Designed miniproteins, single chains. Designs and how they scored, part 81

Each design is a single chain, and the fold is of that chain. pLDDT is the mean over its residues in the fold that is shown.

## One batch from the design tools (miniprotein)

Design m2799
Fold by ESMFold2-Fast:
Structure m2799 (fold): chain A 87 residues (1-87)
Amino acid sequence: MEEAIEKLREKLKEVLRSLGFTDEEADAALQDPEKLVEVFGRLTPEQVARVLNELSEAAKEIGPDNPAVRDELGRVARALVEGQRRR
């Protein structure tokens, strides 16, 4: 359970770093839902698509039937939608 969530979070941090966010910003976004919304509000539509694609692929590899993975993806997707709406 914990390992599956850690893999998703590591992938999200990797993607955010590749998009130009600092380690500090990525770590804050993973720990604070409002910071995650703020970070996602700064993304372009292309970067949004990349985040969704990378996390979706990671979730498929970890296990599509894992409820913790599904709940974490839902949390991230909701933060992404809210961030883009506040843009």
Scores: mean pLDDT 78

Design m2800
Fold by ESMFold2-Fast:
Structure m2800 (fold): chain A 90 residues (1-90)
Amino acid sequence: QYYDDFLVAAALSGDAEAARQAVRRGLLTPEEKRIAYEKAAEQGDADAYLELGKMYLSGEVPDKEKAIEYFKKAADLGNTEAKKLLEEVQ
């Protein structure tokens, strides 16, 4: 339980690895998940941009244009999955 509380705090502070672990463990609301990945992406995490794109493509508040923007940022940082997704959604 203390470790889960630590992961949530670290994820919301921009720790990309803590964000991924908190998401995998189901510790974040959809809003907190977006905030955590936005913070990690601001620090240059390509996987965080990829996950933001996926959230905006098919999440609670879908936004295809924003999803494409985030996939482009992830691809520019070298994420190969984001490059593939860009081809599939355009």
Scores: mean pLDDT 78

Design m2801
Fold by ESMFold2-Fast:
Structure m2801 (fold): chain A 69 residues (1-69)
Amino acid sequence: SPVEEKLRELVREKMEKELPEELTEENVEKLTRLALALMRAFGLPATDKQLEQAVNLALDIYKIDLQSL
């Protein structure tokens, strides 16, 4: 899916900047799937702004999970 590939690229770029120590192929795929699920759950159109917002939200959720005991 072109949407999934674009989300994957955005996830990689955001992780390189914000979570470089967590940058693995497994984590990129996990966050890509989460971002795609968020897009579907909210019925968001595949615009650049909405894709970036979904990726940012997925990263925020992931960061919360990392801080959980």
Scores: mean pLDDT 84

Design m2802
Fold by ESMFold2-Fast:
Structure m2802 (fold): chain A 86 residues (1-86)
Amino acid sequence: MLTEEELTEILTEYILANKDSPLPLRLLRHEIVHSPDLRVRRAALRALEKVASQLDPALVREVLEEALGETPDEELRAALRRLLAK
């Protein structure tokens, strides 16, 4: 079974390999909001944090705002708010 750290690294590599596509960011948003596994949600958020500075800032902001509006988990909401403040 993949650890949270392993999932984070796999997702980070996937996004960076596909920087010209909006699909990886939309998949991360979906996982942050809808994944039944909190570990997967945390890994997706950490991957987004690692790649945010290398992607389109308008698209990153849109994804972060949508995820913040939809997630009830306070730990994830706090992390999303920190990313939006940058």
Scores: mean pLDDT 77

Design m2803
Fold by ESMFold2-Fast:
Structure m2803 (fold): chain A 61 residues (1-61)
Amino acid sequence: SMRDRLFREHDESVRTARELREARRRGVSEEEIRRIRDSSPPTPQVVVSERDALEGIRRRL
């Protein structure tokens, strides 16, 4: 469950990043960019960070 949620949250984060990049490419204002960011709930970074850190360490074993 938590693992599945991390994947979904990550996908949502990627979509938000794409939207921000697209908005910047269109030359919208900084205020509009902030609004797009605020529209998406923040990903639980502490859980995601821990997961990614452990995977990185294990991978480089």
Scores: mean pLDDT 62

Design m2804
Fold by ESMFold2-Fast:
Structure m2804 (fold): chain A 58 residues (1-58)
Amino acid sequence: GEPASPKPLPSFLKNSPVPFEEYEAIAREVAARVQAGEITPDEARKLFRERLKELEKK
């Protein structure tokens, strides 16, 4: 593997009550839908926010 310089995460991700692994799972799920052409990137951002909101509420 090539060591890429890790970009700093936004503060809200570092201090999120949600485990990073769950955040990544949601991100991959939403990205897969965009790749399949089922949703637009703008709709993907909206869905990603809604998924995070539901997860944080729990």
Scores: mean pLDDT 69

Design m2805
Fold by ESMFold2-Fast:
Structure m2805 (fold): chain A 59 residues (1-59)
Amino acid sequence: MEEEERIKKLREEAEKYRNKAGDYYTQAAQSSVENQIEFGKKADEYRKKAEKLEEEARK
C-alpha cells in the first residue's frame, strides 16, 4: 500500500473524531448537569482517539 494514502486515511479519520468530540462538547455546554458529565466523557474519548490516529499518521 502507498504510504501517502495510508497517512491521508489516518488524518481524515482523526479529523472525524475531532469533529465528534467538538459536537459532544457543544452538547455538554447546552445540557443539564447529569448530561454534561456524560457528554464530556464522550468528547474526551473521541479526542483521545483522534490523538492516537494523528500519532500513527506521524510515524
Scores: mean pLDDT 78

Design m2806
Fold by ESMFold2-Fast:
Parts: sequence; C-alpha cells; structure tokens
Structure m2806 (fold): chain A 62 residues (1-62)
Amino acid sequence: SSMAREREEDRRLVEKLVEKGILTPAEGKRLLAELERAPTVTQRVGIWLRTIGDVIDRRLAA
C-alpha cells in the first residue's frame, strides 16, 4: 500500500536521529516499533509529534 514507502522513510529518519544523538538507541527502537504498529498517516504524525515533545521535555529537564 501507499504506506510502505513512508514506513521506509520513517526507518531512515529514525536511524539518522539516533546516529546524530538526537534520540538514544532505546528511543529509536521504541519509536520504530510504534510507527510499525500505526496503520494510518494521522497516527504516524501523532507519534512523531509526541517524540518531538519528549525530546523537548528532556532538554528542558536537563
């Protein structure tokens, strides 16, 4: 389906964020698992927005 290419892009983006140290390896693994379970674009966008919020919260807590 149309989601297959978007899931590959998600995987690549998560891998880059882990490589750059923006996400920990554990966060990247968890994010990929959640994205894999998300059947719609709307749910995937929600997962990404939550991940961004979590990163911001961690930076503010430091």
Scores: mean pLDDT 76

Design m2807
Fold by ESMFold2-Fast:
Structure m2807 (fold): chain A 64 residues (1-64)
Amino acid sequence: LSPEEQEELKLLLNLYQIMIDASKLVIERIKSRPNPNEAALKEAEKGKEELEREAKELQRKIEE
């Protein structure tokens, strides 16, 4: 990878990390409600797992 390509991928990885952190906050907020919405919790957790998977693959590309 060129230095420019590596820098772009690192910026994208930073964006994924922000999105993962935001999804964790959303999940905790749902869980902290007196009557948690199970469907919303399931969807939020699925979204977080998808972002984590994409971030992991992106990290692998940067490290190659």
Scores: mean pLDDT 82

Design m2808
Fold by ESMFold2-Fast:
Structure m2808 (fold): chain A 73 residues (1-73)
Amino acid sequence: MTLEQQMTEGVLEVAIATLSTVASKEEDKERALAMVDRMRALLLEQARRHKLPQEVVERFEKRLEAIRERIRA
C-alpha cells in the first residue's frame, strides 16, 4: 500500500470505530441502520478514489455488517 492508502485506511478505522460507539448508544434502530448505510457509501467512495486494496475494503465491510447485525438483534 502507498502512504496515502495507509493514511486513508487509518482515517476509515477511526470513523468506523466511532460509528460503532455511536450506533451502540442509539435507541432508534432505523436511525442507527441509516448511519451504517451512510458509512458504507463513504467507505466505497474512498476505496474507489484511493484505489484501496480489496482485502482492506472487505475487512471494513465485514465490520460494518457486524455493526448492522448487532443493531438488528
Scores: mean pLDDT 85

Design m2809
Fold by ESMFold2-Fast:
Structure m2809 (fold): chain A 94 residues (1-94)
Amino acid sequence: ASEEEIDVDVKVALLEMITAITKLAVERGKATREDLQRMADIAIELAKEVKASGDEEAVRQAAENLRIMADYAEKAGFTEVAERLRKAAEELEK
């Protein structure tokens, strides 16, 4: 299936998985700036695709996951990554 055929619920589930992986990496003290930046890039792109779907509930869930990831990035000391994620969540809800 093409990317356009991937169900929006699957994209939200992938965002939840990325958020969970971010949490585990931060809690274990194994999170690097590079890893968090890569995860943030993937999460932001998935969130943009969710927004393009027009599903307002899925968009809200995606924004929430980006904010949770931002909180973990901030706890790990990566403020710039956290700010990128929060900004993406704000843009998603516009």
Scores: mean pLDDT 82

Design m2810
Fold by ESMFold2-Fast:
Structure m2810 (fold): chain A 68 residues (1-68)
Amino acid sequence: MEELKKMGYSEEDIRLMLEERVDALRERGKERLAAQAEVAAELRRMALELFGSTDDAENGAALRKLLE
């Protein structure tokens, strides 16, 4: 921000640049949440292989017992 002002950009231009950067970070955050959901699904598949359960509730309970 301060460096951009020194380069002759107006406060309005700096605001627009910051808004675009924030929006890009927000979209990246959505991608991270999707990746976390995929990891959770993989952990459920691993629990199924380890415990032989086909029920998500049973898989969750078994994982909780391992983590506790």
Scores: mean pLDDT 61

Design m2811
Fold by ESMFold2-Fast:
Structure m2811 (fold): chain A 84 residues (1-84)
Amino acid sequence: SKNIEKVKEWREKQLKEIEELLKEGKLTEEQAAELKLEVDIEEAMILLKIHILGLKEEEVEELLKEFEKKFKERIKEAEERLKK
């Protein structure tokens, strides 16, 4: 399914970004674990909605876009907390 592939690719992208920030020392191990958990929860919810509600590709793209917007803010807040 194109929708499942989009969600999988989106998840991999988010996890790579978290790992890069962790390697750069911009996140703690605890912050990285928390952000990864948020990604996993959103993936599970979107996949559940696709399965139960039969979401169209455009609806999946809007959900991913809204989460990316919120998640970028969460990453920024985490980085700011680590800055001296």
Scores: mean pLDDT 81

Design m2812
Fold by ESMFold2-Fast:
Structure m2812 (fold): chain A 91 residues (1-91)
Amino acid sequence: SEKIEEARIKFEKGKFVSALFVYFKEKGLKLEEVEKYIETLDSAEALIELAKELNEEFGFELDLELIRKLTDEEIEEIREEIRKLYKKYYE
């Protein structure tokens, strides 16, 4: 079902955003450091590399195939969601 696939995609994207937030918090990064790190996440390939590390080091079960299918717009949406979430907890 198309609706089930859309729900799964939204769930996996939310899981990735949550994993990134936890990762940045565990690293003890300040807002400025998070912003600099997010600048390096400029492609699906960069996100896949990070997701592999998150899966290996922290046991997150991130969907690498879904990340590989992300458009530039969806990647920017993920980056913006992380910025907003992190900024909200530091402001």
Scores: mean pLDDT 77

Design m2813
Fold by ESMFold2-Fast:
Structure m2813 (fold): chain A 90 residues (1-90)
Amino acid sequence: MSLEELEELLKENEELMREIADRAPEAVAELEEAAAASKNERIRELLRELAELIRELAEAIRAKDYRKAAELLLRILQLQAEIAALLAAE
């Protein structure tokens, strides 16, 4: 999926994007709690970075900046994959 295709998909699913933005504070709090509980420094760093990206994603969605939202979503997916790989290695 290209960045342009993702941007258009997000525009077409505005109601779902609103739900994601509304749930972002809860997701951020859960990630910050998970980071505080983790003994792995790299996992803590990535979880905090993920929390910040989710916060920025919610702001982009509220601003209807779907290009920025698409870029942030791709970065979030990359970080989630890295965190999952590190957790699997434990």
Scores: mean pLDDT 85

Design m2814
Fold by ESMFold2-Fast:
Structure m2814 (fold): chain A 61 residues (1-61)
Amino acid sequence: SLEEVLEMIEREGVRLYLAGEIGPMSAVDVARVAAERLVAEGRISREQAEAALRELEKMHG
């Protein structure tokens, strides 16, 4: 579901932060980086990533 994909993106963002792979950036930019990593790993589709990022942008302006 969209909600599950958003949770995966949030979890991956935290993982990247703990690994020191992300610097100071907005929540939306963190989500974009996390989504790209999940797509590259085959864990979510490009279509799922795009849908989740559109939803997140609506929430954050």
Scores: mean pLDDT 82

Design m2815
Fold by ESMFold2-Fast:
Structure m2815 (fold): chain A 97 residues (1-97)
Amino acid sequence: SLDDALIAAKSVAEILKILLEHEGSSDIADERYKKLEEEREYIEKNELSEEEKKLLIGSLEVLKERMKTRLKKLGVSEEVLKRLDELVKEEIEKIKK
């Protein structure tokens, strides 16, 4: 099911890709997945300034709220919304490192 796929996702980028593919936006899904994975690699490889941390955290919070709005419209379970919250929290903790 869609719920099972979303719960099994290992990153915010994977949830976004699954969501956009389900909505029929596969080309956009691939582009946005690549962008988020490139940002994730940048975070892992680089020492971030306090300004970069604030911008990246703010961007993730905005993305989370937009994704939640769309997921709720699709009627996903609370487990999916909890999984998205967990994955965003993990990415924010990596940024704060």
Scores: mean pLDDT 84

Design m2816
Fold by ESMFold2-Fast:
Structure m2816 (fold): chain A 65 residues (1-65)
Amino acid sequence: MEEEERARKAGEEIEKLYPGKVKTELKDGKLIVTTEGLSVSEQSAISVLAAEYSIQGIEVEVRVV
């Protein structure tokens, strides 16, 4: 339950950084981050951020559309 709360807040933070280009969803204890229309640099930043959340114990999956 506390893990889900942390994942939800992480998703909200990502959406605030890339408004309109990122969708986040918590599914089966995993934070799904769907990106659309990001530049190569922005995609790299999202990958780094996902790795940082993973180190914090938040399971993250990044999907590029």
Scores: mean pLDDT 79

Design m2817
Fold by ESMFold2-Fast:
Structure m2817 (fold): chain A 88 residues (1-88)
Amino acid sequence: MLNEYGEKLNEAAKEVTKAVLSDPSATPSQVTATSLLAIGAMASAQFDKNTSKENAEKALEYLEKGAKSKDWKEALDYAGKAGQAVGA
């Protein structure tokens, strides 16, 4: 079962996807790339035993910033940073 921390990671990744979808200038490829990066970072933070708690917390912070993004480019940048934090 996902703990409360895992629930926050799942919600943040979902909200990153919504942020990109809310930007009508985003192409389907940009939506897909951002969503895959956000999901990958979330999955690595939750399930990769080699991901430290500190790196998982950094990934959550970046995903939460991505969720608050006003355009797809900012959301993609934060999703990428979240992935880099967990080595994804």
Scores: mean pLDDT 79

Design m2818
Fold by ESMFold2-Fast:
Structure m2818 (fold): chain A 81 residues (1-81)
Amino acid sequence: LKEEWEKFDPEKAKKAIELVREAIRSADQGNYEEAAKKLLEAYELAKDNDILRGIVEITLGVLIANDPKVKEAFEKLEKEK
C-alpha cells in the first residue's frame, strides 16, 4: 500500500475526481455534452491508474443508466476527436 501510494500522483487524482464531479453536475443540469467532455478528460488523466480509470468508467455507467443521452454525447465526442 505505501509503495503504491508513493507512485500515486495526487495532483492527477484530484483533477480526475474534480472532472468527474463536474461531469455529474453537468449531467444533473441536462448538459450531457459538457458531462461527456469532462468524463473524457478525466479518463485521459486516469488511464495510467486502474483504480481511477475504474471510478471514471463506473461513473459513466451510472450516468448512462440514468439517461441514455449521456452515452450518445460521449460517443459523438469520441468520433469528432
Scores: mean pLDDT 72

Design m2819
Fold by ESMFold2-Fast:
Parts: sequence; structure tokens; C-alpha cells
Structure m2819 (fold): chain A 95 residues (1-95)
Amino acid sequence: DVEELLRAMEEIMRERGEDEEEVEFTLELLRLAARGEAALPEAEALLLERVDEYARREGLSAEEVEEYRRDARAFAARLPESVPAFKEALERELK
């Protein structure tokens, strides 16, 4: 169940002292990944928004921004394939 996986991730991130914004971002990304291929455009948009925010904060060049955007698109495209691996890893950790 996706909600059980999301709860486990939330608990782990809280125990690690992750910021609430990072927790919310990660859970939203995992929810989109769990919806499969149909949600890839939304996952890509979420990641690109994070890249743009980071670029504005850090003052990145246009070339650096495009490199980060390219990496974000590649990551989003492979995200659904990562959900089974995340579930397996968490099931091993929660024993």
C-alpha cells in the first residue's frame, strides 16, 4: 500500500531531522511516482520548480540551470521504476 510506504518514509525523515518542506516534497514526489507514467508530467514539473528555486537562491548561470533541468527530467522519467526498490528497501529496514 502506497500510504504505508509514505508513512514509513515520513517517520524515517522525521527521525533524521529533515526539514518539513523536504518531507512534504519527498512525499508528494513519491505519491506522483506511485501513480505511474500518467503522473510523470506532474513529477517533472515539481522537480523543475525545485531546480528553478535553487538556481535563483544560488545565482546559477543559464548553462548550470539547463544542466540541472536536464538531470531533473532524466530523474523524473526513471522515478516509477524506483518505487518497487524503495518499498523493498523500507521493508528490509522496518524488520
Scores: mean pLDDT 73

Design m2820
Fold by ESMFold2-Fast:
Structure m2820 (fold): chain A 70 residues (1-70)
Amino acid sequence: SMSDYRRRIQQTMDEGLELADKLIEQGYSKEEIVEKVRELIDELLPDLPEDLKERLLRSLEDYITRRLKE
């Protein structure tokens, strides 16, 4: 259902943020972190439309950029 789909998207976003925080603490570059969260999105939401995957990745990339500038 659409409701279940939204829940899966939110769970993937939460896991992406957690992964990003972990990789930032480990000293990974922005490019490495973005690639790893892209892989996570593809693994958890393989059938998600590409435009929605891009939107999720953009939100995570913005978060990573903000965190690395602190």
Scores: mean pLDDT 85

Design m2821
Fold by ESMFold2-Fast:
Structure m2821 (fold): chain A 79 residues (1-79)
Amino acid sequence: SSEVVVLGFRVLTAEAELYFIEKSKLPREVKIKHLNNTLENAQSLLEEMKKNPDVPQSLIDRAEKVIKRIQELLKKLLS
């Protein structure tokens, strides 16, 4: 469906944001703020996807992978 396509682009956006935050030379505090924002958006997206039975499990898995990676990065940056 068109809704699933839009959700797919939102997953791609979260993956791209994470990639560029990790690769950036931004100060630690700025990276933490961007990671928290991307985390909140990815968590909201995951809840929306879980409510739609037409969403492929592979897309849900990708959103969960983004969330897990951000949480691991935040743990390292905050330790």
Scores: mean pLDDT 90

Design m2822
Fold by ESMFold2-Fast:
Structure m2822 (fold): chain A 70 residues (1-70)
Amino acid sequence: SMSEKAKEKIEKLLKEFEKELKRNKGDPLKQSILMFRAMAELVDIELETGDVELAEEGNKKFLEIYKKIE
């Protein structure tokens, strides 16, 4: 299903996002830019799937990763 494929895409994006944040520890401006890019990618997924719940859950996971890294 489209939602199943979107879940896999979100999981890959979360993994890459965490790696990038860890590589940019001590650069809060770049970390903020990475977060905004992650949010933009979630908007694209919401538009592709129409699955608002999936996008909301993804956003929460990105925010949790962002808050934990510092």
Scores: mean pLDDT 80

Design m2823
Fold by ESMFold2-Fast:
Structure m2823 (fold): chain A 78 residues (1-78)
Amino acid sequence: SAMQQERIEIAKNAFESGSALLDLALEAAETGRLAKAQTFVAKVLTKNNEVKEITIEVKEGTSAEELVEMNGEAAKEI
């Protein structure tokens, strides 16, 4: 169904957003801290089964551990 395909797409986008945060975590681990602020737009499924866009902001100076935690939080929005 169209709704089922849309849910898969949302989960994929949330996972890709999480992967991007993990890539930043690797960068932060190598350099000690994130050198520049980053912004991501992710599509999430609400409890009413509607697609909404959220903005995820990562601040300059964020550590690798903080980025891993943010990745886990993004996954909870599915």
Scores: mean pLDDT 61

Design m2824
Fold by ESMFold2-Fast:
Structure m2824 (fold): chain A 66 residues (1-66)
Amino acid sequence: SAAEEAKARAAREGAERLAAELTADGHGQSGIQLIEREAREAEAAGEFATARALREVADHYRQQLE
């Protein structure tokens, strides 16, 4: 639904900002763990679009920390 897509987009934007800020401060791994936790909670709630968006952000930043 449009509302579900909007929620997933907002979650992605928030996660990207959080990951960028924590990575800049040397806490990128903690940021990834927080985003992965949010993705699991979204999946448990049946919010699969949000969970997918959050996992994509976590995967992107995990690659940047290598």
Scores: mean pLDDT 84

Design m2825
Fold by ESMFold2-Fast:
Structure m2825 (fold): chain A 64 residues (1-64)
Amino acid sequence: ASAKEVGEALNKKAKEKGVDPNELSPEEIIEALEEAGVSREEARRLVERYGNDADKIAVAAGLA
């Protein structure tokens, strides 16, 4: 998935939950990443590495 697609998915999930993208739970981030076409294994790896930093996760997912 592109960094833009991942960023858009994270922002969409945050709006649905009424929170900032950086306040999403690990499970909510994984769901958003899967919706953007990132595998569940890669999504878990990104959350473990970057926590809830939406910008870093989006950039890293776009490079994978």
Scores: mean pLDDT 78

Design m2826
Fold by ESMFold2-Fast:
Structure m2826 (fold): chain A 62 residues (1-62)
Amino acid sequence: MDEALRETRERSKKATLESESDDEGLRKATQIGVETARRTGLPLERAANAAGQGYLEALEEK
């Protein structure tokens, strides 16, 4: 459970850093969050928050 959220955060951060634009990064982070919720059965809100944290961390690194 906690590992899936950590992986979601790390994957979203990496995807955002590798994206050419912030909008592309946000789209990828959103997809990762939705995929995590579907695979784990966690509430979408929790998976989305983990993905969003990764996205924001990537933006802080530029």
Scores: mean pLDDT 80

Design m2827
Fold by ESMFold2-Fast:
Structure m2827 (fold): chain A 85 residues (1-85)
Amino acid sequence: MKFEPVPESLSKEEQALLDHKIFSEMLKELLEKVPGSDTIENLEALIKAYREIKPALTPEMQEILEEQIKAAEKLLAKKKEEAKA
């Protein structure tokens, strides 16, 4: 493994992203029971779940989750705009 070294400066951020992946996978399983996995309704449910979980998490997880919430909100806004354009 000499071609792609893992930078130590990203180790903690990468671990937090992996934890987020586990949460998003669990939420995806729940949302997949609703018709249309990439619908506006599913994105709103995901954002709501993130916000409800946020206060119970560590400050590091809260920061990562806040970035994910912002990304999801931006995607939701884009999908709503595309539905009108």
Scores: mean pLDDT 62

Design m2828
Fold by ESMFold2-Fast:
Structure m2828 (fold): chain A 55 residues (1-55)
Amino acid sequence: SAALEAELLALRREALEELDALRKATSGPEGEAKIKALREEATARINALLAELRA
């Protein structure tokens, strides 16, 4: 649906902005771990929405 598609686009934009902010603010192995965790969480949410769109 158009609503779910708009939600997916908004989530992707927010995730990218949050990742960019984290990359600029954090460095070292702890920072890399946080970036990885956030990326994996964002990917899981996007995949869940895509599955809902395809159902």
Scores: mean pLDDT 76

Design m2829
Fold by ESMFold2-Fast:
Structure m2829 (fold): chain A 95 residues (1-95)
Amino acid sequence: SMVAEFEKQWKEAQEEIEKLRKAGAPEKELKLMEGQLLLQKGAAYLVLTEDEAMAEKLFEEGLALILEATGDQAVVDELQAQWAAFKAKLAEAKA
């Protein structure tokens, strides 16, 4: 399963983030990395599993971490707009 392969890669990425946290990496940078990983997971779940509820949850959690890391609402607004456009494009492709 392509999902199982991505789940393994995501787990490895999360373990690397935790190693960086233990090594004293700045929390802002760690939150940005975790947020980006969650956005990638959300997009993959939407495409591969059609689990819209899980995809939305992962995307919302990712945006929250990116906002905490950047303090930049404009970045969050742009990511939300990209997510809405991506969902619309996927819905059109299935019609």
Scores: mean pLDDT 84

Design m2830
Fold by ESMFold2-Fast:
Structure m2830 (fold): chain A 78 residues (1-78)
Amino acid sequence: SPLIEELLKSKDREELLETVRNYLEKNKDIFSEQMKKALLLVAEHILDTEKDLENAKKTIGFALERSLKIAKERNKKK
């Protein structure tokens, strides 16, 4: 997954959250403002609860990709 690869390259919490913000901004046509806020909170919560940064990165990547799939399905209405 290109997103998970980008997240794995992040060196710390700040860089990881910036990668998340950039991913959400690149997909702003798919994610509403409410979704972007919710996904940032999810990423921060995972970072607060998962002690292993590598596991946190993978979990965040999976959460974001699942959310993108769901949002794309909703947007198929054209």
Scores: mean pLDDT 82

Design m2831
Fold by ESMFold2-Fast:
Structure m2831 (fold): chain A 101 residues (1-101)
Amino acid sequence: SVDEVVREVVTLLLGELVVANPDGGDILPLSTARALLERLAAGDPALAAFVDAVLARVEARRRELGLPADRVPASLFAQVLAEEARRNPEVARRLLERMTG
């Protein structure tokens, strides 16, 4: 189901973001998340557009919340990713496959 794909993509990406974080916590630089997501989207234009949309919305929301770009909560990425994955479940499934393969 779409809900299962969304839950799995969010769970796995959250784990990948925490592992990629040099400080090993739930608050990370936007640049770290961008590097990870751009690498995962390499060679897939639809996935690259999906990643760009997620990163743009995280950037907009962090600015609205007054959060520094180097200290973005992983929960903000999870919220935005879930919203974008529901709009584009087939693209979200490809992201999931790249994180598990």
Scores: mean pLDDT 85

Design m2832
Fold by ESMFold2-Fast:
Structure m2832 (fold): chain A 71 residues (1-71)
Amino acid sequence: MKIVVTVRGASVEEVKEVLKKAGYTPVKIEPLEDGARVTLNVMEGYEEKDLKDVVEALEKAGFEASGEIVS
């Protein structure tokens, strides 16, 4: 399973640092004009928890974040 998270108000480098500190390794990070789009591989049954944890980590860092589970 994968999750895709859109982050606003952050550079690609800032997003990488937040994810690394939270213990997540992205499959890819794509730059946006005002942020980044992150794709992560997650274990089956952990998609909702990992999505919540990633969004909360990014929001705690001061960024706007939203995401979805991709099947």
Scores: mean pLDDT 83

Design m2833
Fold by ESMFold2-Fast:
Structure m2833 (fold): chain A 81 residues (1-81)
Amino acid sequence: MNGGLLTLAETMVTQLQVLTILARRSSLEEAREYLRLAEEALRSTHFFTDQLSKSDPETAEELRRLAEERYEETRRIVEEM
């Protein structure tokens, strides 16, 4: 089991993807706020994946990597504005 931790981690990764889309469609000021929210979602992902790694280290590592990739995409979008 640990379906709850997996679902929470997957939800944070999905939220990071949504924040990337919102940042692309926003003014610089709005995109900076989405970047701050993305940083919070990334921290939550690290927390959930740290717990998940005790039972499913491979899935935890994949979700963490994906979250970090999506956060960096949002950061690049803001830097290019």
Scores: mean pLDDT 86

Design m2834
Fold by ESMFold2-Fast:
Structure m2834 (fold): chain A 57 residues (1-57)
Amino acid sequence: AVEEGKERVRKEAEERGLTLDESTIAVNQLSDKEVVVSALATAPDGTRVVISAVVEV
């Protein structure tokens, strides 16, 4: 589930043409059955974007 969330975040960054900063990947437990994975990515123009995915564990 956590790895699935990380993969979803990476895939979204790639599809949007963003450079994902792997060091910013954060995993936060929302409940005993839900985790949010978030990361910072940078667009070609230097704009910083937050990407997040909620996955059930």
Scores: mean pLDDT 79

Design m2835
Fold by ESMFold2-Fast:
Structure m2835 (fold): chain A 71 residues (1-71)
Amino acid sequence: MTESYELSMTREGSVITYYASLERDGEFKSREVVVNENNEILYEKSVGGLSDEEMEAIVAHFKPAAEAAAA
């Protein structure tokens, strides 16, 4: 069965953009969150109703790679 995850983080000064997407069984879901330097949400976009559980799975999948890239 085809599953793919994407997670990206872009920082521009005091603004951080998080993007996560999930493709599972032909279903596409995504979530984009923009926060300021105080971790306040400036805006959110979601497609396909990406759940908190699915977001946690995406983050867990990329955590080792993100830590390696940050080091």
Scores: mean pLDDT 71

